# Designed miniproteins, single chains, continued (3), part 34

Each design is a single chain, and the fold is of that chain. pLDDT is the mean over its residues in the fold that is shown.

## One batch from the design tools (miniprotein)

Design m9151
Fold by ESMFold2-Fast:
Structure m9151 (fold): chain A 80 residues (1-80)
Amino acid sequence: SLEEELAELQRRFDELQKKADEIIKKSTNPEIKKLIESIVNALRQALAYAQRHPSPEAIAEMRELLDFAEEFLKKIEKEI
């Protein structure tokens, strides 16, 4: 159901936010911190949109954004 998929996306976002916070705490690079914060804020806005306008397309777009962000954070974590 769309409700179950939105709940999954919320859980994934919450996990990503937690990982982002950990990376920000470990990093000494202010540019990387700002970039991570910008990505998290963009994802928060995208999730809010998907929650306001639930559709298979909005959910698919949000999954793609989360997949990209998760991959990006893994790459950054290796450089710390």
Scores: mean pLDDT 87

Design m9152
Fold by ESMFold2-Fast:
Structure m9152 (fold): chain A 93 residues (1-93)
Amino acid sequence: VKDVDMEKIVKEIGNNAKAALDMAPKVSIETVARAMGNALKLVSEEAKPIGEAVEQGGKDPKLQPDVMAAVKAIADGDVAKAEKYLKQIMDGV
């Protein structure tokens, strides 16, 4: 997660993350990951690779727990946890 403003990401898409968590019981984790990936891609050019990794992570059962943990951290405004889980997703794809 180098060269990415994690505070900006958490601030800009916190509401998107809250909405994704609200719909999570009714949709697949892949759908949640796609929605979050698209939101991330709109924050900045530097965030685009992270958004792509989140979308791909949602398709991988091994990475799905990290995707949901990242979404929850972003919704909670927890920058350090968001960075940790987004890095795990990027390292896993």
Scores: mean pLDDT 80

Design m9153
Fold by ESMFold2-Fast:
Structure m9153 (fold): chain A 77 residues (1-77)
Amino acid sequence: SSQIDSLNQQYQNLSQQYNQYRQLVLDARNQMLRDRLRGPDLYDRARQRLLQYSGQMNSYQLQQGLLLSQRQQLLNR
């Protein structure tokens, strides 16, 4: 019970972080599209921001998958 409760809490925390970065990715993508016509330097900075946020979002998604696998192993006793 306590182990499953801990995993559920960790998953909720990761889900919140994932949702925050998902929003940052969407905002950065939209900013990149707007900056495309403003100049190459602004576009490149927006693109780098998008890549950074996308990488972090993917990291959280992988961590969520690992927690689900750990939870499943505990339930399959």
Scores: mean pLDDT 85

Design m9154
Fold by ESMFold2-Fast:
Structure m9154 (fold): chain A 65 residues (1-65)
Amino acid sequence: EEKEKLAKSAATVTRRALEESGLPQEVIDRYAKLAEEAAKNSKDPGEFGLLFQQGKAELDRELAR
C-alpha cells in the first residue's frame, strides 16, 4: 500500500517541521492530516503539491476566520 506509506510519511514530515515552529499540537495535527489526505488523494507529486497547497490555504482561512 504505497499510498498509505506515502500518506504517513507526508504526515510525519509535516508534523516534524511544524513542531519546530512551536505551533499548538492541534494545529500541527491538522496540517499533518492535510498532508496525509493530499498524499492519499494524489496520483503524482505535482498533484500532491497542489492538494496540499489548497488544503493549507483552506486551513489558514479557517484559522483566520
Scores: mean pLDDT 75

Design m9155
Fold by ESMFold2-Fast:
Structure m9155 (fold): chain A 79 residues (1-79)
Amino acid sequence: SKEEALEKAEKMVEELREILEELKTETDVIKQIGLLLRAMGLVLDLELLTKKDPSLKPILEEARKIYEEMVEVFKKAPK
């Protein structure tokens, strides 16, 4: 249902925000890469949901912004 898709999308964005906060404190580069891969998977899943329900596009755009912030955090983190 559309309501189920919206709830799923909102949970995906919440998980992305949790991954972002974990990335800010993670010092192990392998774990940092694992967090980025998990986040990328969530964004891709949300893109698939948005193709089926275009009303999710604003949530997808929020998810993409969070992912872009994660990439910047990763680039600036000591390796």
Scores: mean pLDDT 86

Design m9156
Fold by ESMFold2-Fast:
Structure m9156 (fold): chain A 55 residues (1-55)
Amino acid sequence: MEKEKRAEELRKRAELAQQAGDDLSATYPDKAEEYRKRAQDEVERLNKEAEELLS
């Protein structure tokens, strides 16, 4: 179903967002917590969107 495919895309984007956040946190230790929090917020948002699509 098209909704299921979109949910999979959102989950993949969440994985990429987490990886990017980890990379930025490693590159900029002084701002690591800010980048980690931003990545977590993005992952949570994308996962919620995916769950809502499947509900």
Scores: mean pLDDT 81

Design m9157
Fold by ESMFold2-Fast:
Structure m9157 (fold): chain A 91 residues (1-91)
Amino acid sequence: LAALAAAFALLGGLAALKAGGKEALPAAIAGVLGGIGGLFEALVLKRARDAAVAALAGGLAALAGGAAAGSPLGVALGLAGLALAALALAA
């Protein structure tokens, strides 16, 4: 779940970045970085809780970037990443 949440945060950040304006760039980049970091922690370091925290932060950033960019896909992917990260933390 943590790796999947991080993947959704990465995709949401990328969608926000593609749709974006300059005001959306910091949040979209933060979403991408949180997704990459979460995937690295889940798949390489195998720190599932740290990966879930990174995915939660990345998903929130992707949601904010998607909203700022007016990207429904960025918002949807960011929300999915947040929900999966919350489930990973609750499990």
Scores: mean pLDDT 74

Design m9158
Fold by ESMFold2-Fast:
Structure m9158 (fold): chain A 62 residues (1-62)
Amino acid sequence: SSAAERARKERLRREMDLGVRAVDLAVRLVVAKKDPNTTPEELQALEEEMAAVEAELARLRA
């Protein structure tokens, strides 16, 4: 049905957007870990954002 097609396209778009965000966060984490001026608070915030993105991706794929 057209409704099912729309829902599938919306899920794919969301998955793609979250995938791009996950890559961006992974790069930021690598850079932050290499930077001696990075605070533990900043690292924790990035890890929490990454966990949230991964959890959302898992829900969409379930």
Scores: mean pLDDT 86

Design m9159
Fold by ESMFold2-Fast:
Structure m9159 (fold): chain A 87 residues (1-87)
Amino acid sequence: SMDELIERAVAAVEEDLRLAEERLAATTDPEEKKLYEEVILKAYYALWLLRESELPPEERLRRVLELTTRKELSEEERKEAEAYRAS
């Protein structure tokens, strides 16, 4: 079902977020810190899409899949990710 697909997507993103946060905490390289911070924000944006967005479930999954093919968030997506992370 679509609800099961959403919950599996959430679990996968939460695991990716956990790993990225561990890598960020472990690194002393400023360039690596920048890369992991981007991965973390991208994960928070994905979680916002899946849990909080007003989009239909199919559209949420499609948007999260599209996000995996992009190198970085747009400025507006970054703002949403930061707001969600802070909440």
Scores: mean pLDDT 86

Design m9160
Fold by ESMFold2-Fast:
Structure m9160 (fold): chain A 65 residues (1-65)
Amino acid sequence: SELVKKAFRLLQARAGVPIDGSLDAATRAALGLTPEQVQALIDAVEATKNNDGEKLNAAEAVLRA
């Protein structure tokens, strides 16, 4: 999804890795993301599209951990 790619581009820029908008192995390694945090990013994007505050709050809690 475009929002997920946009989020990964921002994270890649912050981490100093190549900016391609994909969650490749280098991006995952640099960010230290778990599979649960990857799912939380996807859930946050979907919650934003659907104006689902409960799902967004749950996703943000996982990402802050």
Scores: mean pLDDT 66

Design m9161
Fold by ESMFold2-Fast:
Structure m9161 (fold): chain A 84 residues (1-84)
Amino acid sequence: MEEEKREKEEIKKTIEQILNFAEKLGVPKEVLEEFKKKAEEALKKPIKEARRIILEMNVKLGELATKKIKELRKNKDYEALANG
């Protein structure tokens, strides 16, 4: 089996996790659409560039998640968001 194929599958799974988490977190529609576009671009790019795009998405998502989770915890809505 090609190592490149395994790397592509790992990238695809990471992208799916990022998008699913962003949707559950309730990020603004514009941010979610940007993430989806970046995900499509990452899948078309070479592995090194795809990893860069994923890192950028992950950093942005982490910042948004931290801010959103803190606000939701204050309002006791965090458990509803996290568990569905």
Scores: mean pLDDT 74

Design m9162
Fold by ESMFold2-Fast:
Structure m9162 (fold): chain A 66 residues (1-66)
Amino acid sequence: AAALRAQIRAVAEKYGLEAVEVTTSTTFDGATVTRTSWLLKVKDPSVTQEQIEAANREVAALVAAA
């Protein structure tokens, strides 16, 4: 988990983005489900849509490989 977090953050920083780990707990149908997701935020206005898409692809590949 720690290595994956570091890799995701490194990919985000490489593309001028910030990776934020979001953990949500939702209660539905009497059961509680906890899920973790990653949000990529644009920090530099020079970041293009193509760079955002490339960062998302690299993050998805890291998650799939884990």
Scores: mean pLDDT 74

Design m9163
Fold by ESMFold2-Fast:
Structure m9163 (fold): chain A 88 residues (1-88)
Amino acid sequence: SEAELAARIAAQAAGLLPTLRRLAESESEEDREKVVQFLADLTAVAALYPAARPALIAAVRPFLEELSEHADPAIAEAARAALAALEA
């Protein structure tokens, strides 16, 4: 079902959070761009699969709120966009 797929997507996203936190704190622009891409992918999934939004926001909200205050403006902007898309 779509609900089962949504739960699986949310679980996969949650599993990536420790790695993404490490990449967000990297001095490497390449590593930080991977975080921005993940956040853009979350925004795209939220738009394409509205049914996934509740499971995704439950899994990633604290992480997105943390990144919305990040020193890298690209990460902060992408995190705020992902939060807005998931809360729509």
Scores: mean pLDDT 86

Design m9164
Fold by ESMFold2-Fast:
Structure m9164 (fold): chain A 120 residues (1-120)
Amino acid sequence: SPLQELADELFERISQLAEKFKKEVEKIMPPKTAEKINKVIDEFLQKLRELIEELAKTKSPEELARAVFDLVLEGMDKIIEIVENDPEVTDEQREKIKKLVNEFGDEVRRLIAEFLEKAK
C-alpha cells in the first residue's frame, strides 16, 4: 500500500530522531535518569510501530497523523515528569531537557506535515 510505505518512512525518520534524542539525554542527564528516559523513548518507539502497523491498513493519513502526534505528546509528558520528580537532576539539566523535548516535538511535527503532503 502507498500509505503503508509512507507510514514506514515516517516511522524510520522518527526512530532516527529518537536515537539522536537518546544520545543527547545520555550527555545531559545522570546515568540512572538517562536510563529511565531512554526506557520511555524505547516504549514510545514500540507503541509507534504497533500504531503504524494497525492504523495504516484501516485509517486515513489524517487519523494516523493525529494518533502519532498524540503518542508523541504522551512520551514528552512522561519525560518531563521524570526530570521534574528526580532530586538528582539540576534546574539547568531540567531546562536543557525541556528544550530538547520541545525540539523533538517540533521535528516530529515537521515530519508529520511532510507525510500528510506526500499522502495527498
Scores: mean pLDDT 88

Design m9165
Fold by ESMFold2-Fast:
Structure m9165 (fold): chain A 79 residues (1-79)
Amino acid sequence: SAEVLAQDAANLRADLPGFEELAKRAIEYAKQGKLNEAARLSTAIGVMAAAAEFAGDQETAERLRKLYDEVDKAIKEAE
C-alpha cells in the first residue's frame, strides 16, 4: 500500500510537465470552440489531481488542481 502510493506520487510528479502541456492544449481547444475536447482533457487533469491527493502529495495535487481550474475557466469563458 505505502509502496504503491509512493510510486503513484513519484509518477504524477514526474508527469507534471506533461499535464501542463495537456492544460495548455485544453485551453487552446476551448479558445477554438472545441469544448468537448477541452472538457475531456480537463477531466483527465482533475482525476490526476484526486489521485495525487489520495497518494498524499499535496503539492502535486494543488498544482494539478490549479491547471484544472485554468482549463475550466477557459471553457466557461468560451461558452
Scores: mean pLDDT 80

Design m9166
Fold by ESMFold2-Fast:
Structure m9166 (fold): chain A 104 residues (1-104)
Amino acid sequence: MEHIETILNEIPERLSEEEKEKIVREAEEKLKLAEENFEKLSLDEKVEILRTLLVATHLTLDDRELARRFYEAAKRILESLPEDHPDKEEFEKALEILGERLGL
């Protein structure tokens, strides 16, 4: 059965504070890489950064400034993906859910 499960459904309900902090640090590093080297990134690298930013947005919803920064970067990367990318609909759905949670 094909149903659109978002990457957000793969996030464990119980993450330790240390695990959350690790993911957020990785997201900040990937965000910096995307900001400095966007034109040089492969499609696979863009997808990996996008997945990390979507997860980090979900984990930082209580820090609205940080979550919005990750969300806006994720949206920008998503818009750069080809229309025929197999994961694009999943990422669009995840971004929609996160936008609603941020009050956007």
Scores: mean pLDDT 78

Design m9167
Fold by ESMFold2-Fast:
Structure m9167 (fold): chain A 61 residues (1-61)
Amino acid sequence: MRRVLVVAGATDEQAEEARARATQASGVEPEVIRVPDLAAGKALREELRAQGIETTGVTVE
């Protein structure tokens, strides 16, 4: 089963930190998808969940 981390409004460093934290929390490295803003992130997470894909999300400024 795919596990996806959606990161919104983030720099490369913030995205890497979010990936590392998600890996530590679950023990599995997620597929990281970056989106430009929070609204796009919410829409993508809803779409992925509808497909049965496990998602986590991080909003950073």
Scores: mean pLDDT 70

Design m9168
Fold by ESMFold2-Fast:
Structure m9168 (fold): chain A 107 residues (1-107)
Amino acid sequence: ASPEAQAAQDARLAGLHTPVGKAALDIAEKAMELVEKNPAVVDVRLSGDAAAGTGTKDSTITIEVFYRPGAEEEARRLADEIQKAAEEAMKKYGVTGKVEVKVLPAP
């Protein structure tokens, strides 16, 4: 990849050593386990400062849940489970920010 892509990857890896980075990784792993069991969801993405490795303990962790057409209610129930898992991970690592779960139609 490009030198810019390598620098972005290096910054993300450095961010994983922070409390918010550790929480984001734990959230991503739990979200992936939940979506593997639920066909209503096609993808889950972490976005914002925490996903970029630039977050602080007070940063918002944003989680985007992409659902299949017609599966919005199933995806919203799964999003509630993801939010609870995210809040537990934040407490585990001492992150005092907020978690925001967005339920979005698949592109």
Scores: mean pLDDT 71

Design m9169
Fold by ESMFold2-Fast:
Structure m9169 (fold): chain A 79 residues (1-79)
Amino acid sequence: GNLEKAIALAKKAIEAAKAGDGEKAVELVIKAARLLADAGRLPEAIGIILDLIGLIIDGKSLEEAAIEAAKRVIELAEA
């Protein structure tokens, strides 16, 4: 279902970030958040995207911001 796909994309985002591909990691997190929204978790999905943007503005790398957001996707999808 959409939650299992969101978890899979979030895990791929963490792997992309570990490989140093911050742009791909962010793209995968956004796709995972869209799947959370499609599963009826729209407010949580918006929160993840806003937090991701906030981390980047505050000076975190794309890789670090994407890992934090991806972990939040997994936490919410597994609840």
Scores: mean pLDDT 88

Design m9170
Fold by ESMFold2-Fast:
Structure m9170 (fold): chain A 67 residues (1-67)
Amino acid sequence: MDPEFQKYATLGEEAFKNKDYEKAVEYYTKAIEIAIKNGYTRDDPRLAVVRAKLEKAYKALGKEPEA
């Protein structure tokens, strides 16, 4: 597993728990970008988990995630 991906995924979860949804979006988005850059497929289960959390953070901000 990519250490940078896991780092930003963890930071996003921590921000979400602290109700800092804007930071959660920022960190989850960065985690996904790093994973894709490093050769992860879009349907990788690890990305699916982060995408679900990103969607929750967007909904908390009153926004829809881009499909």
Scores: mean pLDDT 77

Design m9171
Fold by ESMFold2-Fast:
Formats: sequence, C-alpha cells, structure tokens
Structure m9171 (fold): chain A 77 residues (1-77)
Amino acid sequence: HMSREERRERAKKMTIEELEKAAAENPDDGDVYLALAEKYREQGNLEKARQAYGRALKVDPSNKEALELLREIAEEE
C-alpha cells in the first residue's frame, strides 16, 4: 500500500490536466482536489485554488491540511 504522504508527493508531480482527469475518475479522492488547489495557487489562480480546497473539505471535512491551506489562501485576497 501507499501512505498519504507518498500519494501527495506523486500528485504534486502531476499536471493540472492529469489531476482533473483523476478527479473525474475518483470524485471522492480529496487528495486529488488538494493537489489541484496547490497547482492553481502556484499559477496565481486563487479563485480556482479556493474552490478546489473547498471540494477537498467536502470529501473529508476533517482534513486539517486542507483547512490550513484554505485559511492561507483566504489571507492572499
């Protein structure tokens, strides 16, 4: 099996297009939405990043990492 940290590292190396495909195939995978949010944030697209963090939290409301990153992006407005 693979740890969450290992899956996160793999997702960080994926393109936005690859992550969007992964999200469509596995809509319950909050880690994919978290990775998408990071990619959008890197591009300066704060609106899409916020939406992706929100999607990750809808999948797993107890995701502390997503909550912390969503707070950070809210401060970038």
Scores: mean pLDDT 73

Design m9172
Fold by ESMFold2-Fast:
Structure m9172 (fold): chain A 100 residues (1-100)
Amino acid sequence: SVIDELRELLLEILRLLNEAEKSTDEKEKIKKLQEAVRLAEEALRLAVEHGLLSPEEEQNLRKLLEQARKAIEEKDTEKALSLIMGIAIEFQEVIDRAEA
């Protein structure tokens, strides 16, 4: 099920964010955040492919992903964590709506 695949991706994103937050090594934090963004991009692709997002939701998620990538490039790990958490919350809302 696409919803089960999205849920699995979301759980992996949340795990990576938790690991990034706990890490004291900047390089390890960045690596975890880069992986979380990669999984979030896969989740967006899957959600778009299956028509799970409104045009506004898709645009908002694309904007958040672009901002998260920029924060990672600038090594602003706190900003990247916050932005990716926002993305995770939006995907949770998509999953909850699909299960309603």
Scores: mean pLDDT 90

Design m9173
Fold by ESMFold2-Fast:
Structure m9173 (fold): chain A 79 residues (1-79)
Amino acid sequence: DEERGRQIENLRKALRYAQLAKIAKKRGDDESAKKLIELAVEHARKTGTPLAEQAAEALEKGDIDKAIELLKEELKRLE
């Protein structure tokens, strides 16, 4: 299914950017963390599922760990 493939690819990108944002934040690189969060939100929303939207909201609230958890669960559901 072409649509499922696009959802999985966007979720993988969102998860990767969220994980990189967590590392940047831990290292005190707030500029890189902000840009990575924006990219993670963009790709999570492009997925178009309720759990991915909840992950995007968690990222916007600064709860990166919650967002990573939600993105992993959604990816497992679709794979």
Scores: mean pLDDT 87

Design m9174
Fold by ESMFold2-Fast:
Structure m9174 (fold): chain A 86 residues (1-86)
Amino acid sequence: MAEALERMASPTAVLEIHVTEETDFKQFEEEFRSYLKKLKERGVTSLRVTIYAETEELGEKVKEILLKIAEEFGIKVDSIEIIILE
């Protein structure tokens, strides 16, 4: 019971990601890996993510990269919302 309460009190990070056709996905992956490493060191165990994308295809691509890297770091993704910029 005590361990379950400590896990429920673990901080959740809220992230906003902006993606355009000019986004360098290789640089994004490197920056995101660095960011998640720092979050994990701070005791973050879960993420809520909002992706603002110029197209649905860009949003889905970022979502796939994000889920892959989060799994590699053992961080749970609680929610991903994709908002298309018109």
Scores: mean pLDDT 76

Design m9175
Fold by ESMFold2-Fast:
Structure m9175 (fold): chain A 57 residues (1-57)
Amino acid sequence: MREEKIKEMAERMAKEPVSYAELEKLANDLGMSFDEAMEQVSKKTLEILREKAEKKK
């Protein structure tokens, strides 16, 4: 589903650089703009990074 694909991409971005082509493909697969897909993935990536920081308190 949409949320799963965004989460998978966000988890990848948290660990390694992701190419423009991969983000564009995700946007096309989800029927959204590149900007919208990048916003959603970036938000989820920040959440993942924040959670990791909080667990290390």
Scores: mean pLDDT 76

Design m9176
Fold by ESMFold2-Fast:
Structure m9176 (fold): chain A 81 residues (1-81)
Amino acid sequence: MELEERLEELLARVDELPLSEELKQQLKELLRRAFEEAKKVGREAAERFLDVAQGTLDTLASLSPEQQEEVVRRLLENSQE
């Protein structure tokens, strides 16, 4: 089963969010990098990452556009070290 196909479905969901194009690209890049790092740990880690990412996107879709932008900005800030 292709984990990469699940990632591409999640990336497509990001494109449906009412975010700026810049934030969409940054979030998709974050998801791609996190997925590749999880794959290095193992298949189970990659599957858990995809499950968490799916849940996060489900939560984002339930928020207002303003709240979605704030949450995404905080996620991006927390990934910068």
Scores: mean pLDDT 81

Design m9177
Fold by ESMFold2-Fast:
Structure m9177 (fold): chain A 109 residues (1-109)
Amino acid sequence: SAAEAEEHFSEAVNALTRGDFESALRHLEEGLALAVESDRAEARRVLGLGAALFQLVALYSEDEKVRAVAALAARGLSELGDLLAAGASREEVAARAAALLAELRAAAA
């Protein structure tokens, strides 16, 4: 559900601010899977909220790696929201979410 996706994005932000990249990526993966399965309007709303939360971390974190991962997450979540707004298929959105997760894992390594 969208509410569960929102909770996972919040937990991902909390984990990232603690430097817990493994937990942050796990919560991002779960949140993205739930968002992709949600109603299109609700998916757009929670992806936008997630993007805003990660953008705050990117702007205000003192840790360079945390800022870099947060900036990638914020941009990626915004791009997924744009794809949904453009009428992209669930398959296309899921493929782009998987690509985002791969990029985030590489940045967190």
Scores: mean pLDDT 89

Design m9178
Fold by ESMFold2-Fast:
Parts: structure tokens; C-alpha cells; sequence
Structure m9178 (fold): chain A 65 residues (1-65)
């Protein structure tokens, strides 16, 4: 539950940043830091989902440039 809340906070903060590869790499490291080991399938799946959403935002920004 606490890890899920931290992942939600990371995603919310990522959306406030300019969509750049440096920002993406920094936030991806934060996701890995709070979910480093397989704690549960649900937590692992959610961490991957947040990372994929961040990657999609970067891809969309690059396509718009």
C-alpha cells in the first residue's frame, strides 16, 4: 500500500516535469529504488505500468517534435 502510494506520487510528479529523456531516466531510477525486488506480483505489475506510462509520455512528446 505504501509502495503503491509512492508510485502514484512519482507518476504525479513526472507529469509536472518537461517530457525529456533525462527526466524519464531520473524518475525510472526512483521507481526502481522504491520497488527494487519482487515484493508481490501486484506491486511489480503496477511499477511496470507506471514506467510504461512515463515511456508513453516521452514517446508522444518526441512524436510531436
Amino acid sequence: SSVMAQLDQIWAQFQQQPPSMDVFRAFRRQVAQIAPDPMSADVAAYARSVTMDMAQRIAAAQAAA
Scores: mean pLDDT 78

Design m9179
Fold by ESMFold2-Fast:
Structure m9179 (fold): chain A 72 residues (1-72)
Amino acid sequence: VKIGDKTVSPSVVKELIKAAEKEGIEFVLGDEVDENTYLISGDDLGNLTKIAEKVKEAKEKGYKKIVYSEPL
């Protein structure tokens, strides 16, 4: 799937988007992160089943957005 000018793994992105939507949090892609954005990396996604738990935790801590970002 494409979001902006980037192509990313559809399965991971779709699960993050679904979990974020359920919790009322926006999902974004990119290196634009604020102190109000929860950063999720590949190491945190070792188990896709954990995605919903991570998004819920972000909401509990007051984050308004989540982003999937990998260091280059």
Scores: mean pLDDT 63

Design m9180
Fold by ESMFold2-Fast:
Structure m9180 (fold): chain A 87 residues (1-87)
Amino acid sequence: SAEERLLAILTEEQQEALRLLEERERNGTLSELSPEEVALLKEIVDALYEAVVERARKEGKEAEVEENEAHAEEQRAALKAELEAFQ
């Protein structure tokens, strides 16, 4: 599945950090994230968006590559800013 492919690009440590984020969000404890947890989550964001951009490049779709790169960078910046707000 798409989810399995996405998770396969993450290290075991990054997969655990993503699970932690989901648990913290579900329990309303995102404000309790440590600086180390936030750093790991930022690495996950980078890895996921880099994989999306690389896939578009491999498909040889120039217009889609440019659109996906711009969109991915905007989403990465927004999510990282949100994570930093919880420190």
Scores: mean pLDDT 67

Design m9181
Fold by ESMFold2-Fast:
Structure m9181 (fold): chain A 70 residues (1-70)
Amino acid sequence: SEKIKKLEKFLENLRQSLADTQRLIADLEARGDKSPLAETVLLLARGMQSATQYLIDKAEKELEKLKEEE
């Protein structure tokens, strides 16, 4: 199914984005920079992580339903 293939590619891209965001968060935390700018970037990165995880969870549920429909 073309829809399944497109959704699988979208999930692959989302998982890569999540991994990149998690690495950024880890790097920022490891630096121990407590400047307002660094704290703001870390807050935004954590927000992006949560949003990306939500999209992954939603897309995985949709993919499961599509696979159950043949």
Scores: mean pLDDT 85

Design m9182
Fold by ESMFold2-Fast:
Structure m9182 (fold): chain A 107 residues (1-107)
Amino acid sequence: SPKEKLKKLIDEFIEELTKVKEELTNPEAKKVLDSVIKSLQEIKKDLEEGKDPKQAAIFVLSTLSVLEMTVYVMKKAGVITPAEAEKIMEVIDKFTKKFEELLKEIL
């Protein structure tokens, strides 16, 4: 079902963000990823409570867009290294594509 596919994809995204978070050195950057992980967990909970899968997927894509902008700002400010920014962006790009493909499927 669209709901089960979305839940699985959210779990995979949380897992990869958690792995990247462990590789970060700056505590403020770790807090940013923690906030994103908590937002994704809340979206997953809302989905279990009957939230529309299409709306949930849109909220995840919004979260990805905000994270992308935040990574850009953190890199410019020297809060994260270019290598750390690249690792986070690789996860963002991968999951943006997967959530966009799923959103098209559930239309």
Scores: mean pLDDT 88

Design m9183
Fold by ESMFold2-Fast:
Structure m9183 (fold): chain A 80 residues (1-80)
Amino acid sequence: DEEIREIQLEYNAAALQVLETKGEEALKEIEKELLKIYKENKKQSMEFRIELAKEAIKKLKEIAGEPTEEAIRRAREELA
């Protein structure tokens, strides 16, 4: 599914930007918060997972800014 691949690329690029600018601990704290939301929701549908991923991308960008072209390139290489 191309939509899921696009979301995964955006997430990976934004997560890499957080990792490079704020460090590993900052990324882990965000991931813990997202996992808590996921586990507390009884309706873990595909639509919910997609919306949660989009919210995760938004939070990552809020913390570290828009991913650089370099971060996007590295995220693409990791997915290939």
Scores: mean pLDDT 76

Design m9184
Fold by ESMFold2-Fast:
Structure m9184 (fold): chain A 96 residues (1-96)
Amino acid sequence: KEKLAKELLEKVKEYVEKAREYAKKMDGTLKEMLEAADKIIEYASEASKAAMTLKKEVPDLSEEVKEELREYLLELASEMVKALGAIVKYLMEKKE
């Protein structure tokens, strides 16, 4: 049913938005950055689980739904790469 696909897409979107919120917190102390990174990983895991459920429960997804899902997953991947980059930069700049 279209309703299930929409509900699962909304879940993916919600988790991607939560990951993005914590990606914005990849600033400050190393402890704060690592805590934010843990939350990004948590929400990325939940988004991936919802996306896999969507594919299993609704195999004949419309092209519109597939494109929207693709956009959310690409955004999530981008935020994860930025978060990792921030941690690496912090560690490389730390001297004392």
Scores: mean pLDDT 78

Design m9185
Fold by ESMFold2-Fast:
Structure m9185 (fold): chain A 91 residues (1-91)
Amino acid sequence: SVTGTLTVSPKTARVGDTVTVTVNVSGSGTANVTITVTFPDGHTVEVGSGTVSSGGSFTAEFVPTQVGTWTVNAYLNGTLVDSDTVTVLPA
């Protein structure tokens, strides 16, 4: 089985800044990683996906376009394993 841990940086950003998301995969075997972001208005968009072996990581980036709280979700093989938030301030 595989497990994952999500890291989001920075935790506080401004509209137009680049936010970096890293998913670290542990356990045994290979996982399909999918990262989505949920906008402050509630709609969700996929920002990246890829295949990662245990002990590896997957990195994606996004640029927030709205002020408010953005939720970042990490999925391994279609299962939600971790989530975190970013506070986005005006530019």
Scores: mean pLDDT 87

